Designed miniproteins, single chains, continued (5). Designs and how they scored, part 30

Each design is a single chain, and the fold is of that chain. pLDDT is the mean over its residues in the fold that is shown.

## One batch from the design tools (miniprotein)

Design m17079
Fold by ESMFold2-Fast:
Structure m17079 (fold): chain A 78 residues (1-78)
Amino acid sequence: EREASEVVREGLVVPAAGPVTVSGTVPVPAGTDVLVLALDAEGRIVAGEVVTTDAAGRFSATFDLPAGTYNIEARWNV
């Protein structure tokens, strides 16, 4: 199987350390496991969560992040 990825959000600003919920959609069937990652300005993975998509390909993940700017990426098998 091959892995696909999509940038869900660029430049997410976290003004103070704490829980941040990110949501998005990916073009996959319901019940697909998706790895949602928060990457720092250097492209370093700082948090990750495996979530399952709903019937519309929607997902939601919550991360505890330090203050900073992050890019959110979703990865899945095709």
Scores: mean pLDDT 78

Design m17080
Fold by ESMFold2-Fast:
Structure m17080 (fold): chain A 70 residues (1-70)
Amino acid sequence: SKEEILELLKKAREALEKGDVEEAIELLEQALTLASGELKNWIETALEQAKVSKTQGLAAVDDIIKYLEE
């Protein structure tokens, strides 16, 4: 559900803030299995960003969270 995805994204954000990039990647991969359509594409992009840069990954995850919370 949207709520489950949002909780996984929030945990991924916390992991990235702590520097736990591997944990964040696992959480984003879990969120990806629950997502579809445009949201799935955004989470895939955030996952790719997190693998390259903690800061870029964090920004991408935060943007998705803000969109889902409106």
Scores: mean pLDDT 85

Design m17081
Fold by ESMFold2-Fast:
Structure m17081 (fold): chain A 93 residues (1-93)
Amino acid sequence: SMAEEEAKKKAKAREIDLEISDEVLDRVEQIQARGKLTPAEAKALVQETLEKAIERYFELKDIDGLEEMLKTTSDPELREKIQKAIEELKKEK
């Protein structure tokens, strides 16, 4: 199933992060070409995609993946969300 295929891709967290980044870039380019969204809205889509990545790592209980995101993320709001996810997972153990 598609869910089983996604679970297999989880084993390669680096590839997942790369695919998410490429998807975000493609969406930003399409939006800019169509003129339907402002630069602020394009930035919001980038944040939404990163938030989805945080949720995915949280569901997988992948603390290491979340910690790597925290190291590469400079946005204070996203950093706070990642830290909260890590803390919640650590409390459950």
Scores: mean pLDDT 67

Design m17082
Fold by ESMFold2-Fast:
Structure m17082 (fold): chain A 60 residues (1-60)
Amino acid sequence: MKKLAVAVADVPKTTPQMLGLKKGDRVLIEKEYSNGLALARSLVTGETGWVGLSSLEIVE
């Protein structure tokens, strides 16, 4: 099941594969990985990319 989360800090887009976020941005977590990364989609920009789970707070 996909999860809704909120960015707890600004996340810089350092590579094309990463998801850039601002604190408070809502994201949909599409897949979680055991290494602490997630594939997520920004509900603000519509971009999909990799983000650290430590930068997100799950709200569902």
Scores: mean pLDDT 79

Design m17083
Fold by ESMFold2-Fast:
Structure m17083 (fold): chain A 80 residues (1-80)
Amino acid sequence: MDLSSLSQEEAEKKLKELAKKYNIEPNIDNVFFLPFEDRVKFAALYILSKGKAETYPYDFPELKEIIEEGVKLAGFTGPI
């Protein structure tokens, strides 16, 4: 499925479905509870559900890398 074509509402729905699969809250802080294959997808869905690519106050290198890959998967292109 092309995640970049999802609406904000569809992304929020998919984010909640993925969170329920792993028994976690749909919060980006919980991304590390997912297996690596789903972490980037979870981050992409989170970014799309918020409609924002520019304001993520995350000061963790591992989370930053996951967010950057999620931004790319969500179809947002830009610095950081």
Scores: mean pLDDT 68

Design m17084
Fold by ESMFold2-Fast:
Structure m17084 (fold): chain A 95 residues (1-95)
Amino acid sequence: SMETEESLLLALRELEEGARILEELGKKEEAKKVRELVEEARKAIEEGDYEKAFELLEEALEILEKANKELGGNLEIGIKIGMAKLHLGLAKLLS
């Protein structure tokens, strides 16, 4: 549905922003992995494969959470994680 697509795109944007902050804080390899998964998820959304997009964004979220824990919990990344979880939860409910 259009509402599922919108929620997935909002989660994707939060994960992109989280990856940018990770890169600025020196977590370049983790940021690269998140970006690669986000780009693959974007392609899945374009193809209407929302199940694949959801799985890829959940994997990106796990990497972002793990990297943020290693940083001692950066507040801005924590906010991006929280927003991504909210949008992924909404996508799940709308599916």
Scores: mean pLDDT 89

Design m17085
Fold by ESMFold2-Fast:
Structure m17085 (fold): chain A 56 residues (1-56)
Amino acid sequence: SEELKKQYEAAKAGVESARAEAERTGDPDLRHVAEQAQKLAETFKKKYEEEEKKKS
């Protein structure tokens, strides 16, 4: 759905931002945040793909 697509795109942007900060600072806490953001983005991607499959 459009909502899941928008959420996935927002999650991807969050991952990019978190990764950039983690790389810039070398902060392990920020690396952990980036890892959690990636997991969230993968969850939204999976949900979006499942909805597209159901649409067939």
Scores: mean pLDDT 79

Design m17086
Fold by ESMFold2-Fast:
Structure m17086 (fold): chain A 79 residues (1-79)
Amino acid sequence: MKLTDEQAEKMREATRQALLDAGVAPEDAERIAESVALAGKIHGVDTAANATRVAALHYGLSKEQADAIAARVKAAGEA
């Protein structure tokens, strides 16, 4: 299901905060969060969550951290 603007904003903020909590630089966290929100609006929550997981892994976070961040993003998009 495509996200509403409100759901996309919640997902953007959750992604940004989760990445900051994991030690991602603020500029990178914001850029990734914007990309994730856009992916959610176009392709839905599951695609946005997977995009977040892939971005976290590319940034150098562990699989456990990436999976946890993706789960937080998915929960925010479903709220």
Scores: mean pLDDT 80

Design m17087
Fold by ESMFold2-Fast:
Structure m17087 (fold): chain A 55 residues (1-55)
Amino acid sequence: SAVLEELEALREEAERRGDEELAAQADTVISFLRATGDEALAREAVAALRRRMAE
């Protein structure tokens, strides 16, 4: 799904930056999305992670 691809891209960017906490948060959201299929919650998480990366 598009939101899964965005989460994977955010995780890879966090890993490139050495932000292990952000990468772990992205992995947690990916796991939750795979388990529940809740794309709406995952999209909210993507927005929050993007804001954190923009800091």
Scores: mean pLDDT 82

Design m17088
Fold by ESMFold2-Fast:
Structure m17088 (fold): chain A 79 residues (1-79)
Amino acid sequence: MEYSDEEIKKAIEDTLKSLKLELPKSLEEYKKILDDGDFRDTLRGKLGVPRFGPERYEEPYSTIVERAEKILKKIAEEA
């Protein structure tokens, strides 16, 4: 479960594309995307996070999800 930031960024972009969502251009758009349950579930699937079991909320999966949210925020801030 060791992903580079570029691999996580690609997973974010692929998730947004599959859901017909645009890359966030502001912190408001970033928050709306994070509030989307389909985005969270689809992204976790692409990052290999288990769908079931307590492990999905533990390291390394919790760390990978946190990194993905941070990368998405950076994309919004750089737009």
Scores: mean pLDDT 77

Design m17089
Fold by ESMFold2-Fast:
Structure m17089 (fold): chain A 73 residues (1-73)
Amino acid sequence: MEEEYRRELVEAIAAKIDLVGAEAFPDQFSPEEIARLRAEAVRELQHLADLYEKMGKTDEAAWARAEAARVAA
């Protein structure tokens, strides 16, 4: 569990950083690439939320789901 959580946390953070980077340089990324990065960030945040729930951290799980919804919008 702990190793799975740590890996997913790192992956979620990396996906968000990639998305922020693409949004900062929109002329260097196609709309399709930005959409793909957004979808990846949403998936990683949803996985993180599932792991938080498995650990009994309901507030953190709710935050991660809200963040995924915010990124998807």
Scores: mean pLDDT 78

Design m17090
Fold by ESMFold2-Fast:
Structure m17090 (fold): chain A 82 residues (1-82)
Amino acid sequence: SDDVISRVSDIMTNGMSLMVDSDNARRRGDRDGLRRTIDRIEGIIDEMERLMPSLRRDDPDMARRVEVFIDDVRARIAADRA
């Protein structure tokens, strides 16, 4: 539905903003800020995953792109924690 696509778009926009915040925290050496931003990014990823069954039904092409994005973000978070 258009409502699901709109929600996914809003979550993606918020996620991209948080990625910028995490890059800024990393450049400043702000470990607490980085940790808080990563926690928020993980929350957004969890929200996206809950919407995936509906998104796969309504827009399978967007769902595939979102799955790749989620996998890439998780790989970056894992690297930051290593």
Scores: mean pLDDT 81

Design m17091
Fold by ESMFold2-Fast:
Structure m17091 (fold): chain A 57 residues (1-57)
Amino acid sequence: VVTDEEIEEFLASIEDPEIREQLRAFIEEKRREGLEVSREELEGLKFALEHLKKLEE
C-alpha cells in the first residue's frame, strides 16, 4: 500500500495536469470508500492515461 507522502510525491511527479487530476480523483474516491490504494494501481493508471494521450498526438 502507498502512504500519503508517497501519494503526494507521485502526484507531484506528474507533469500533465489532466492526468494528475484524474489520478487525484481516483485516489480520493478510493480513500472516501475506505479502500487502500496500491502503488501498482497508480502506476498502471498513470501509464494507461499517458499512453492514450501520446497516441492522440
Scores: mean pLDDT 75

Design m17092
Fold by ESMFold2-Fast:
Structure m17092 (fold): chain A 79 residues (1-79)
Amino acid sequence: SLEEVREKVKEAIEKIQKVIDSMKPGEKMTLEELLEKAGLDLRELARITGSIQVFLDILEKEYNIKYEIKDGKIYVYRK
């Protein structure tokens, strides 16, 4: 259900938030590097949310974590 997806996303975001909070202002890393540092698997995350895009939208709208797609890679960064 959507509620179960939200709960799993919240757990994942809390781990990701710790990595983002350790970044210097303006520092960027790939989504793959971020997930690796957070101890998460990109494939598992996609399965939980049904889409990487849904996950990225949640990060931007609810957690103020920016992302950009450049040269075929997804970059995440702290404002």
Scores: mean pLDDT 74

Design m17093
Fold by ESMFold2-Fast:
Structure m17093 (fold): chain A 72 residues (1-72)
Amino acid sequence: MDDAKKAAKKVGDQARKRALDAGLSDEEAQTVGDAAENTVLSETKKGKSIEEAVKKGEELAQRLIDSLVADR
């Protein structure tokens, strides 16, 4: 449980950094980070391993970053 929450937080923090590195605003980066973190928590709640949940969170973050960059 604590490990899943820590993994989710790390994925969220990494997703925010990736969004900022891609030229997105602080607000957009926060949205990306929150979505990635929530994905990791949701996937672990469904009984997936932490490593599988992290991968899903990272995949979602990249998709959101690509979408937000395309909107510019």
Scores: mean pLDDT 82

Design m17094
Fold by ESMFold2-Fast:
Formats: C-alpha cells, sequence, structure tokens
Structure m17094 (fold): chain A 94 residues (1-94)
C-alpha cells in the first residue's frame, strides 16, 4: 500500500529522472553549464525523495535516493552537497 509520503517520493524520483535526461542531452550537445544545472536539479529532487521516503519509514529507499542525489551533485560539481547527501544515506542506514 502506497502512503502519501511514498507517492510524493516516487513523483520526486520521476522529476529527478527527467532532469538527468535533460543533463544527458545537454552533455551530448556540448553544453556543460546546462548539464551541471540539470544535474543539480536532479540531485535536489532525489534529496526530496529521500526525505519523503524517511517520513514513510522506507529507510533503504531513502538511503538509495540520497546516494543518487550525491552522484548528481558530484556531476554538477557541487562537492559540498554531494558529501552532505552521502552522509544522509549513511545516517539512515545506521
Amino acid sequence: MLSEEEREALLEEAAASLYRMAAYIAEKMGDEEEARRHYALAGDHYEDAGEHYLKAGKLEEAAEAYELAAEDYERAGDEERAERARRKAEEVRA
């Protein structure tokens, strides 16, 4: 049974996936700046998904969402947000 929080998490994951696709297209077009912006937005949406999964009690899904956020922040060149997202994933599994 999907909770309201789990539904919100899934919608945030869908948004993140769309921004990842937009980033990939920008990379293929040689637009590094646009690609980084889209990766940062994908990371934001994966972080939001992680928060919603936490509220739903879905700890493994929350950790995975935070790990995906960290990957996207790293691809965006935002090492600080990437490290923070990785820490959130570790804290959820502790």
Scores: mean pLDDT 90

Design m17095
Fold by ESMFold2-Fast:
Structure m17095 (fold): chain A 75 residues (1-75)
Amino acid sequence: MEEERRRRAERLVESVKAAAELGTAHPDTVFELARRAIEESVDRELAEKAVEYARKHDPQIGEEVRRYAEERFAA
């Protein structure tokens, strides 16, 4: 159901946030978590949160993830 998909996406976004706050996660791990969060996201707002947390961890990773989100949610 859509609620389960939203919950899954929210959990992935929280994982990106936790990794960024911890600061010790490998950049590749943060990128993969953010990419999966965007892939599972049912709306752009949730995907943008993942991009924001990834950017907070590493600006370069944030830019790569932002491009992925733009491609996914481009009309």
Scores: mean pLDDT 76

Design m17096
Fold by ESMFold2-Fast:
Structure m17096 (fold): chain A 110 residues (1-110)
Amino acid sequence: SLAEAIRRAVEEGRVVFDPELYKEIKEKSKTDEEFYQLVLEKLRDAAERAGVELVAVFFSTENGEKIVAFVVRDRRTGRLGVVVLGEKVSPEQLAAIRDGFAALEAALAR
């Protein structure tokens, strides 16, 4: 579930990619606008159930492929986690997301 992916992300402190979660959200949406709205609604509910704070949401499209990255903070520990959703995410895109997450952690450590 999304809540389990969020918990894993904060416990491991790293980028987690979950293509099955992406499929669930995509199947329930008919348009890009519905997709983004459903992502935000499902994320808010899952974040509350997982005991985390939603810090940031990034939406990207490359070569027609949608990528969504969520940055969350564990309310108990203050640890950050990232969950990445996408139909296909290239190694280059994963590296960019990982590097962006590292930069965000450094910025928020102040």
Scores: mean pLDDT 74

Design m17097
Fold by ESMFold2-Fast:
Structure m17097 (fold): chain A 81 residues (1-81)
Amino acid sequence: AEEKKKEAIEIIEELKKKGIISEEDAKGLVNGLETAMEYKKQGDLRAARTLLDLIVQSLKELGVPEEEIKKIEELLNEIAK
């Protein structure tokens, strides 16, 4: 879970570095991921899954390339287990 979280954050940081998303967008996505991980630690797997799904939706709304969205979604699905 922690390893996959780091990989997802690295992709988000790359998107920010490339100018695809803003620094505020990147911060919001990382905060959402941290909150989802906190729900998972508390045993609220439903809340964690819902937040991870919202992160994927936010990436689509921000116009992130489909290939990068797929990579993040695969990592978030591993985190949701």
Scores: mean pLDDT 82

Design m17098
Fold by ESMFold2-Fast:
Structure m17098 (fold): chain A 75 residues (1-75)
Amino acid sequence: DEYNKLGLKLFGEGKFDEAIEYFEKAIEKDPKYAEAYYNLGGVLKLMGKDEEAKEYLKKAIELDPNFEKAKEELK
């Protein structure tokens, strides 16, 4: 959770590459952390990496089938 929070802070500062590293660390620490996959997908989508973003968003939905924000971003 600390890694996910730091990733969000870095993302807010425009430090996208560093944000990605911390979301990846959050996933490494907890591979079932749906929010970290969603956040990583969101950053990748903003960077124009649409196919990679879709993979992470799908994983977030697989981990949390009621994750409405991830479902909306995948549409």
Scores: mean pLDDT 84

Design m17099
Fold by ESMFold2-Fast:
Structure m17099 (fold): chain A 88 residues (1-88)
Amino acid sequence: FKEAVDLVNRGEEEGVKKLIELLKDEDPEVRERAARELGLIGDKEAVEPLIEALKDESERVREAARKALELIGHEEAKEPLEKLEKEE
């Protein structure tokens, strides 16, 4: 996790890719942290992986992905977020 964040802080595309891989980690705490970090970075490449994370089995991961998509402000995230707010 720290190495992925360090790569992103150096402006390396590989760091975002590693954080996206961590969204599929077996530990929900790691997935939550990855979603949160992707939101702070604001890279549009994370939008589709974060939309997938909205379906995660862990409520904490889903909430982190929702907040991350709000921070990024991507238009394609608006419809999935609105649907979740109505259903949950």
Scores: mean pLDDT 69

Design m17100
Fold by ESMFold2-Fast:
Structure m17100 (fold): chain A 99 residues (1-99)
Amino acid sequence: DVERALELLREAGLEKQAEIARAGAEAGDYVGAGLGIVLYALTNNYSEEDLAVAVRAARLLGLTLEHMLDFVDNILSKKNEEVHNKLKEELERLFRLAE
């Protein structure tokens, strides 16, 4: 699955996400690598197509929508509820787009 994730990311030109995937795999933290891939794409204003590729690669590493929502709910600051809720809605949409 790591090899397929790296292939998808490199074919899409997402070199930073490929670096995150490789580093996470080397550390044995596949889900953490998946979280890093998706968060990097979201915070750097990637296109919807590139975000979908990032989510597909993260899913190949074992990331689920529930892992991502748990991260948002338990780790990210809840000081701005509007931003928090918009992020959750965007993640649900992106996971629906990712095959």
Scores: mean pLDDT 75

Design m17101
Fold by ESMFold2-Fast:
Formats: structure tokens, C-alpha cells, sequence
Structure m17101 (fold): chain A 67 residues (1-67)
């Protein structure tokens, strides 16, 4: 479900990338708006880490399910 996907992405962002809850929620918001480039940039700027292929695919799925 959309809710389960959002929860999994939020968990990955916080636990594996070290984002705050507020930062993770902003990444999810940007992905839901179809602004994946900005979502990816926020992860890089906040953590110095490039999103994995798995995370990129989850963010794309979230964008598709949010329309």
C-alpha cells in the first residue's frame, strides 16, 4: 500500500541515510509531487550519500502511486 511504502522509505532515510524525521518527510513530499531530482538532491546535500538504486526505485513507485 502507499502507506506501507511511505513507512519503508522513511525508515530507510532515517536508519540508513541518517536523515531527521523532518528531512525524511520532506524527501517523501518531493517524491509524491514528482520532484525526484529535488528529493535526491536533498538526500545528497543532507547526508553526502548518493541514493541507492533500491531507494531510487521506491521513490519512483511512491511518485506513481501518489497520482
Amino acid sequence: SLEELEEEIKRLLIEEYGLSEEQAEKVIELAKEGRGDLAGALIVLSTGKVPSKELQEKLKELSELSK
Scores: mean pLDDT 82

Design m17102
Fold by ESMFold2-Fast:
Structure m17102 (fold): chain A 118 residues (1-118)
Amino acid sequence: MRKVVRVEVVSASKFIPGEQATVTVRVTNLGDEPVKVRLEVWAVTENGDVILLDEATVELQPGQSADVTFTFTAPEGLKAIIVRATDVETGEVLSWVVLKVNEDGSATVFASRTRALE
């Protein structure tokens, strides 16, 4: 049996320092067993600070998707947003996506990974 969870960015607002920002992700269970997933949104700043911005937990049946919207205040010097999905049962990282924040406050998908776990 395999645990496979994919995280995709559905939408992101502009990231303007000190203003409210939103990121909506779709999390999909591509495996053959139910998974309880912890989603964490982390900011990486130009000074190398790593800040937890928001988190949520979702339960997904095989083939199920859920859209999750995170809301936070954009930090100064924001360089990247990382959305990480972790299996609550094992603590193993299932998938992640990195958004690069551009000078104008827009974001571009920079990297993503999906793992298959037993």
Scores: mean pLDDT 84

Design m17103
Fold by ESMFold2-Fast:
Order: C-alpha cells, then sequence, then structure tokens
Structure m17103 (fold): chain A 66 residues (1-66)
C-alpha cells in the first residue's frame, strides 16, 4: 500500500476516529516514521474489512509494544 492510498483511506474515516488516531500518536510520542507506519497499519486493516474501532485498538497495542 502506498502512503498516499493509506492517507486517503484514513481521511475517509469518521472525524472521531481520525481524532482518536491523532491522540494515540501524540500520547505515544510517536516519531514521524512511527506515525506513518501507524497510518499504513490502520489503512491496511480497514482495507481488510476490520472496523475503525478495532483498527485503532490494534494500533494502540502496536504503539505500546514497540
Amino acid sequence: MSLAEALEIVSSLPEEHQRRLGELLREANASDEEALEAVKLVAELIKQGVSPEEALERVERWLRER
């Protein structure tokens, strides 16, 4: 998946989920590289049919375990 495709998918999510992703990245003190990987992870999960809530939960877990 390209970064442009991932950003398009994430930007199509309800505003509440976009805000939650931003909060998770900020709380985790994510680097620019980690933030891009988190965006790609969310987009890939959404593309696979995972719900936005479940995708964000998986990203939160990934950020904690990194």
Scores: mean pLDDT 83

Design m17104
Fold by ESMFold2-Fast:
Structure m17104 (fold): chain A 67 residues (1-67)
Amino acid sequence: GSLVEDLRKAYEEAESFDEFAELVKKKHPSLKPLVDRYRDMLNRMKQLGIPEEELKEFEEAARKALL
């Protein structure tokens, strides 16, 4: 559907999760609380020294959860 297509396009166009989050919030404001939560979780995991591979897995899971 249009929502899924918009989210997929945002993910493909974004250079970072922060840009993806901004695009999603702009197009679908109702998703703002969820997107902000995932961004905060990623930032905390990065601060804890979680490996990049695991961070990418979490980003993918967060993206799929929003779809």
Scores: mean pLDDT 74

Design m17105
Fold by ESMFold2-Fast:
Structure m17105 (fold): chain A 68 residues (1-68)
Amino acid sequence: SKKEEIEKAYKEALELAKQAIDSKNDDERAELIAKVVEIIEELSKKFSDEEVEELQDKIGKDVDDLLS
Protein backbone atom coordinates (compact mmCIF):
# COMPACT_ATOMS: atom_id res chain seq x y z
CA SER A 1 0.00 0.00 0.00
CA LYS A 2 0.96 3.67 -0.27
CA LYS A 3 1.56 3.97 3.48
CA GLU A 4 3.69 0.79 3.46
CA GLU A 5 5.89 2.19 0.64
CA ILE A 6 6.40 5.48 2.52
CA GLU A 7 7.13 3.64 5.81
CA LYS A 8 9.66 1.38 4.03
CA ALA A 9 11.38 4.43 2.50
CA TYR A 10 11.45 6.14 5.92
CA LYS A 11 13.11 3.11 7.55
CA GLU A 12 15.66 2.77 4.72
CA ALA A 13 16.49 6.51 4.79
CA LEU A 14 16.83 6.54 8.60
CA GLU A 15 19.17 3.50 8.56
CA LEU A 16 21.34 5.16 5.88
CA ALA A 17 21.39 8.40 7.93
CA LYS A 18 22.48 6.45 11.04
CA GLN A 19 25.28 4.82 9.03
CA ALA A 20 26.35 8.26 7.76
CA ILE A 21 26.47 9.63 11.35
CA ASP A 22 28.59 6.63 12.47
CA SER A 23 30.89 6.74 9.40
CA LYS A 24 34.59 7.59 9.89
CA ASN A 25 35.06 8.23 6.14
CA ASP A 26 33.87 11.48 4.52
CA ASP A 27 33.45 9.84 1.08
CA GLU A 28 31.34 7.01 2.56
CA ARG A 29 29.23 9.55 4.49
CA ALA A 30 28.61 11.57 1.31
CA GLU A 31 27.54 8.41 -0.59
CA LEU A 32 25.14 7.41 2.21
CA ILE A 33 23.60 10.92 2.27
CA ALA A 34 23.26 10.81 -1.55
CA LYS A 35 21.29 7.53 -1.20
CA VAL A 36 18.91 9.19 1.29
CA VAL A 37 18.36 12.06 -1.19
CA GLU A 38 17.72 9.52 -3.99
CA ILE A 39 15.05 7.74 -1.90
CA ILE A 40 13.28 11.09 -1.30
CA GLU A 41 13.51 12.05 -5.01
CA GLU A 42 12.03 8.68 -6.09
CA LEU A 43 9.10 9.13 -3.69
CA SER A 44 8.49 12.70 -4.94
CA LYS A 45 7.80 11.23 -8.42
CA LYS A 46 5.05 8.91 -7.07
CA PHE A 47 3.50 10.73 -4.08
CA SER A 48 2.12 14.17 -3.20
CA ASP A 49 4.37 17.02 -2.03
CA GLU A 50 2.61 16.94 1.36
CA GLU A 51 3.37 13.23 1.91
CA VAL A 52 7.03 13.64 0.90
CA GLU A 53 7.41 16.76 3.11
CA GLU A 54 5.95 14.85 6.11
CA LEU A 55 8.50 12.06 5.50
CA GLN A 56 11.39 14.57 5.21
CA ASP A 57 10.33 16.30 8.46
CA LYS A 58 10.15 12.95 10.29
CA ILE A 59 13.62 11.89 9.06
CA GLY A 60 15.10 15.31 9.94
CA LYS A 61 13.68 15.22 13.47
CA ASP A 62 14.90 11.65 14.07
CA VAL A 63 18.38 12.53 12.73
CA ASP A 64 18.51 15.61 15.00
CA ASP A 65 17.54 13.38 17.96
CA LEU A 66 20.42 11.01 17.06
CA LEU A 67 22.90 13.93 16.95
CA SER A 68 21.76 15.27 20.35
Scores: mean pLDDT 79

Design m17106
Fold by ESMFold2-Fast:
Structure m17106 (fold): chain A 62 residues (1-62)
Amino acid sequence: SELAVKSVAYAMLAVGAILDGDVETARRAIEELEKIAEKQSPDDKAVTLRIAERLRRLVEEA
């Protein structure tokens, strides 16, 4: 689905931004992931939000 493609794209953007030390871009990508999750099925939402939570923890440690 389009939402699945977008969630993967924003997750990849967040990871790339974290590796580059770009905390602002990483935070924005995670916020977009959380917005996408609200439009997904319950099962997909749970997976997307778990990814977003893990990415937020990585940003806090960077």
Scores: mean pLDDT 84

Design m17107
Fold by ESMFold2-Fast:
Structure m17107 (fold): chain A 62 residues (1-62)
Amino acid sequence: SAAAERAARAAAGLGPRLAAALAGGWSYHQGDDFETAARNAARAAGVDWELAARGARQGSKL
């Protein structure tokens, strides 16, 4: 739905850490594996999962 896509896009804008947490929660809810769920969530939000993961790793270096 358009509302779900808009919400996912907004969540992606909140940062890579939140995007990753939501992908994990989505995987648990749907029963999908983490990689599949993460890529599906990123695609819906218009975000590249690998770029989001790289951002999270760089943020964690602090």
Scores: mean pLDDT 57

Design m17108
Fold by ESMFold2-Fast:
Structure m17108 (fold): chain A 77 residues (1-77)
Amino acid sequence: MPEPETEEARELLKKGEEYAVLGIIAESQGDIEAAKKYYEKAIEYYEKFLKEFPDAPPAEHVKEQLEKLKKRLEELK
């Protein structure tokens, strides 16, 4: 039950996680422009997940990740 109930929900989570990781890697390499784009993409996938699957596990965890990514993105300005 901790996993999303649909394949679409799982894909959105996986894409969000992949772009978040790519953003962290780009930031660590000093590529701030790439980091911003990757964080924005991760945020987009997580927001789509929460809009389409607000009650799916792990929606609460996705909300926490989304808040962290938004804060990181703001700190890069």
Scores: mean pLDDT 79

Design m17109
Fold by ESMFold2-Fast:
Structure m17109 (fold): chain A 67 residues (1-67)
Amino acid sequence: SPVEEANKLVLELLTAEEDKEKTEELVKKAEELAERYRKEYEEKGDIEAGIAEGLLLIALGVLKAIK
């Protein structure tokens, strides 16, 4: 499900403490996935996709705050 996929990526983002290259790849993947889920929510009304986007954006916000 979108929420399960987002939750797995959020865990990877929040635990990738030492590898800058891996963190940059995960950030890009999360941003692309969030954009995809935003479109699914806006175009199809998929509430689970909207929740998944929110989870990814929160994780990205946390990473920016601890930079």
Scores: mean pLDDT 79

Design m17110
Fold by ESMFold2-Fast:
Structure m17110 (fold): chain A 69 residues (1-69)
Amino acid sequence: AEAEALRIARAVAEEALAEDPGITSARVRSVRVEGDKVTVDFEIESTYSADERAAAINRLASRVEEALA
């Protein structure tokens, strides 16, 4: 489960880096799976404001959860 979540999280980060010119670096630090809850720790460097960056990270986390459902 965690290995699959990590693979998916890395793919999502790579896609985000390729698709979003506002993202200058995207990396997955850790993934944790606890029952139905998946927690992904993304390290994102971007040209965004802090709020916009937080929103981008939340979108990436949602993409991982949907891919694992």
Scores: mean pLDDT 77

Design m17111
Fold by ESMFold2-Fast:
Structure m17111 (fold): chain A 70 residues (1-70)
Amino acid sequence: MSPEEAREILAAFKAGDADKAVALVARHRPSLAESLRPIIEARTDSSAATLASVLESFGVPSAVIEEALA
């Protein structure tokens, strides 16, 4: 996954647009995207940490994720 795609996913998450965030994740891993829907909708600190871990597993550097979540 590119840093640009990760920034779009995190921007949708911060905006509370769960449908958009799930749709963007589905472009990379469809089966995982639906499992993330309730996590993204919750918008808690643990939700952000879980989403960050998923993006890191897709090869996104942690520094990019931290900047996008700031």
Scores: mean pLDDT 79

Design m17112
Fold by ESMFold2-Fast:
Structure m17112 (fold): chain A 72 residues (1-72)
Amino acid sequence: MLELLARLAEERGLEAVAARLREAAERNAGDLRAQADALAEVGRELDARGDTLLAGMAYIAAGVLRAIAANE
């Protein structure tokens, strides 16, 4: 999830966002809840910048990872 969103952010010229998503994936490897929290944080920042499409995708990914973590 984080790597896919990082690639999409990079394709849209948002290299700083892509770097943050990759860093979050590395720091929170094996912790789906922490990865979901990082995605929600990035989503809020993207929404504040007016990138509603990537923000929406980040929120959906965060929700999916949080749901998976809750069912472990």
Scores: mean pLDDT 78

Design m17113
Fold by ESMFold2-Fast:
Structure m17113 (fold): chain A 71 residues (1-71)
Amino acid sequence: PPQPLTAADAAFLEATLPPLTARDLAEAEKIGPEAVALVERSAAILRLYTTDPAAARARAAALAAEVEASR
């Protein structure tokens, strides 16, 4: 069975990836394809936490680094 999300992983996810809703996707669509891609990548990382939380953490850290580098 998939590993449950740990408290540390949940805290990292909350700090790294904003909450995702249909509203956030609709708002991202107004900004442009790069914003939509960020929301979709965040959703994929959240899904990955149900099967491989270690890989999900690594991808979340990589996404955070890309966002930081884009500042």
Scores: mean pLDDT 66

Design m17114
Fold by ESMFold2-Fast:
Structure m17114 (fold): chain A 77 residues (1-77)
Amino acid sequence: MFEEERERALAEAREWAARASPEEVRAYAEYLEGLAKAYEELARKAEEEGAPEEEIERLRYAAEAARELAELLRALA
C-alpha cells in the first residue's frame, strides 16, 4: 500500500539524514527533485497514451513521494 511505503521511506530518510552531512542531504534532495519531475513527465505521457489508470496513479504517487522526501531532506539540511 502507498501509505506504508511512504511512511517507511520517510523513516529511513530521517535515519539516514541524521548520519549524513548537510551537503549529502542537500545533494540527495536535489536528486529526488529531479526524480519527481521525471515521474511527473512519465505519468503525463502514460495518460496521453491511454495507459491503465493504476499505472498512471503509481507514477503520480512516485512523483509525490519523491517530492515529499526532497522537501523533508531540504528541511533537515
Scores: mean pLDDT 81

Design m17115
Fold by ESMFold2-Fast:
Structure m17115 (fold): chain A 87 residues (1-87)
Amino acid sequence: SIEDLEKELKKLAEELLEILSEVDPERAKRYRERLEEAFKKKDYQEFEDIVEQMVLHLHLFHPELAERVLEIDKKIKEILEKIYELL
């Protein structure tokens, strides 16, 4: 169900935010607020764009975290594709 996919998406986004919080807690707080607003609006495209911004930031400024971040990003994209197929 879309509800189960949304729950998994939130869990993966939280894992990504926890990684960002290790290196930039204030940025993580701002991204969390943006992601929560996107979810409230059911705007999956905005959610995807926000995740991509976090991934790019971590890849550029914290390359040592890149493998962890890219694995989570891959899972998020797989869940979003499933959500898009149900819409």
Scores: mean pLDDT 87

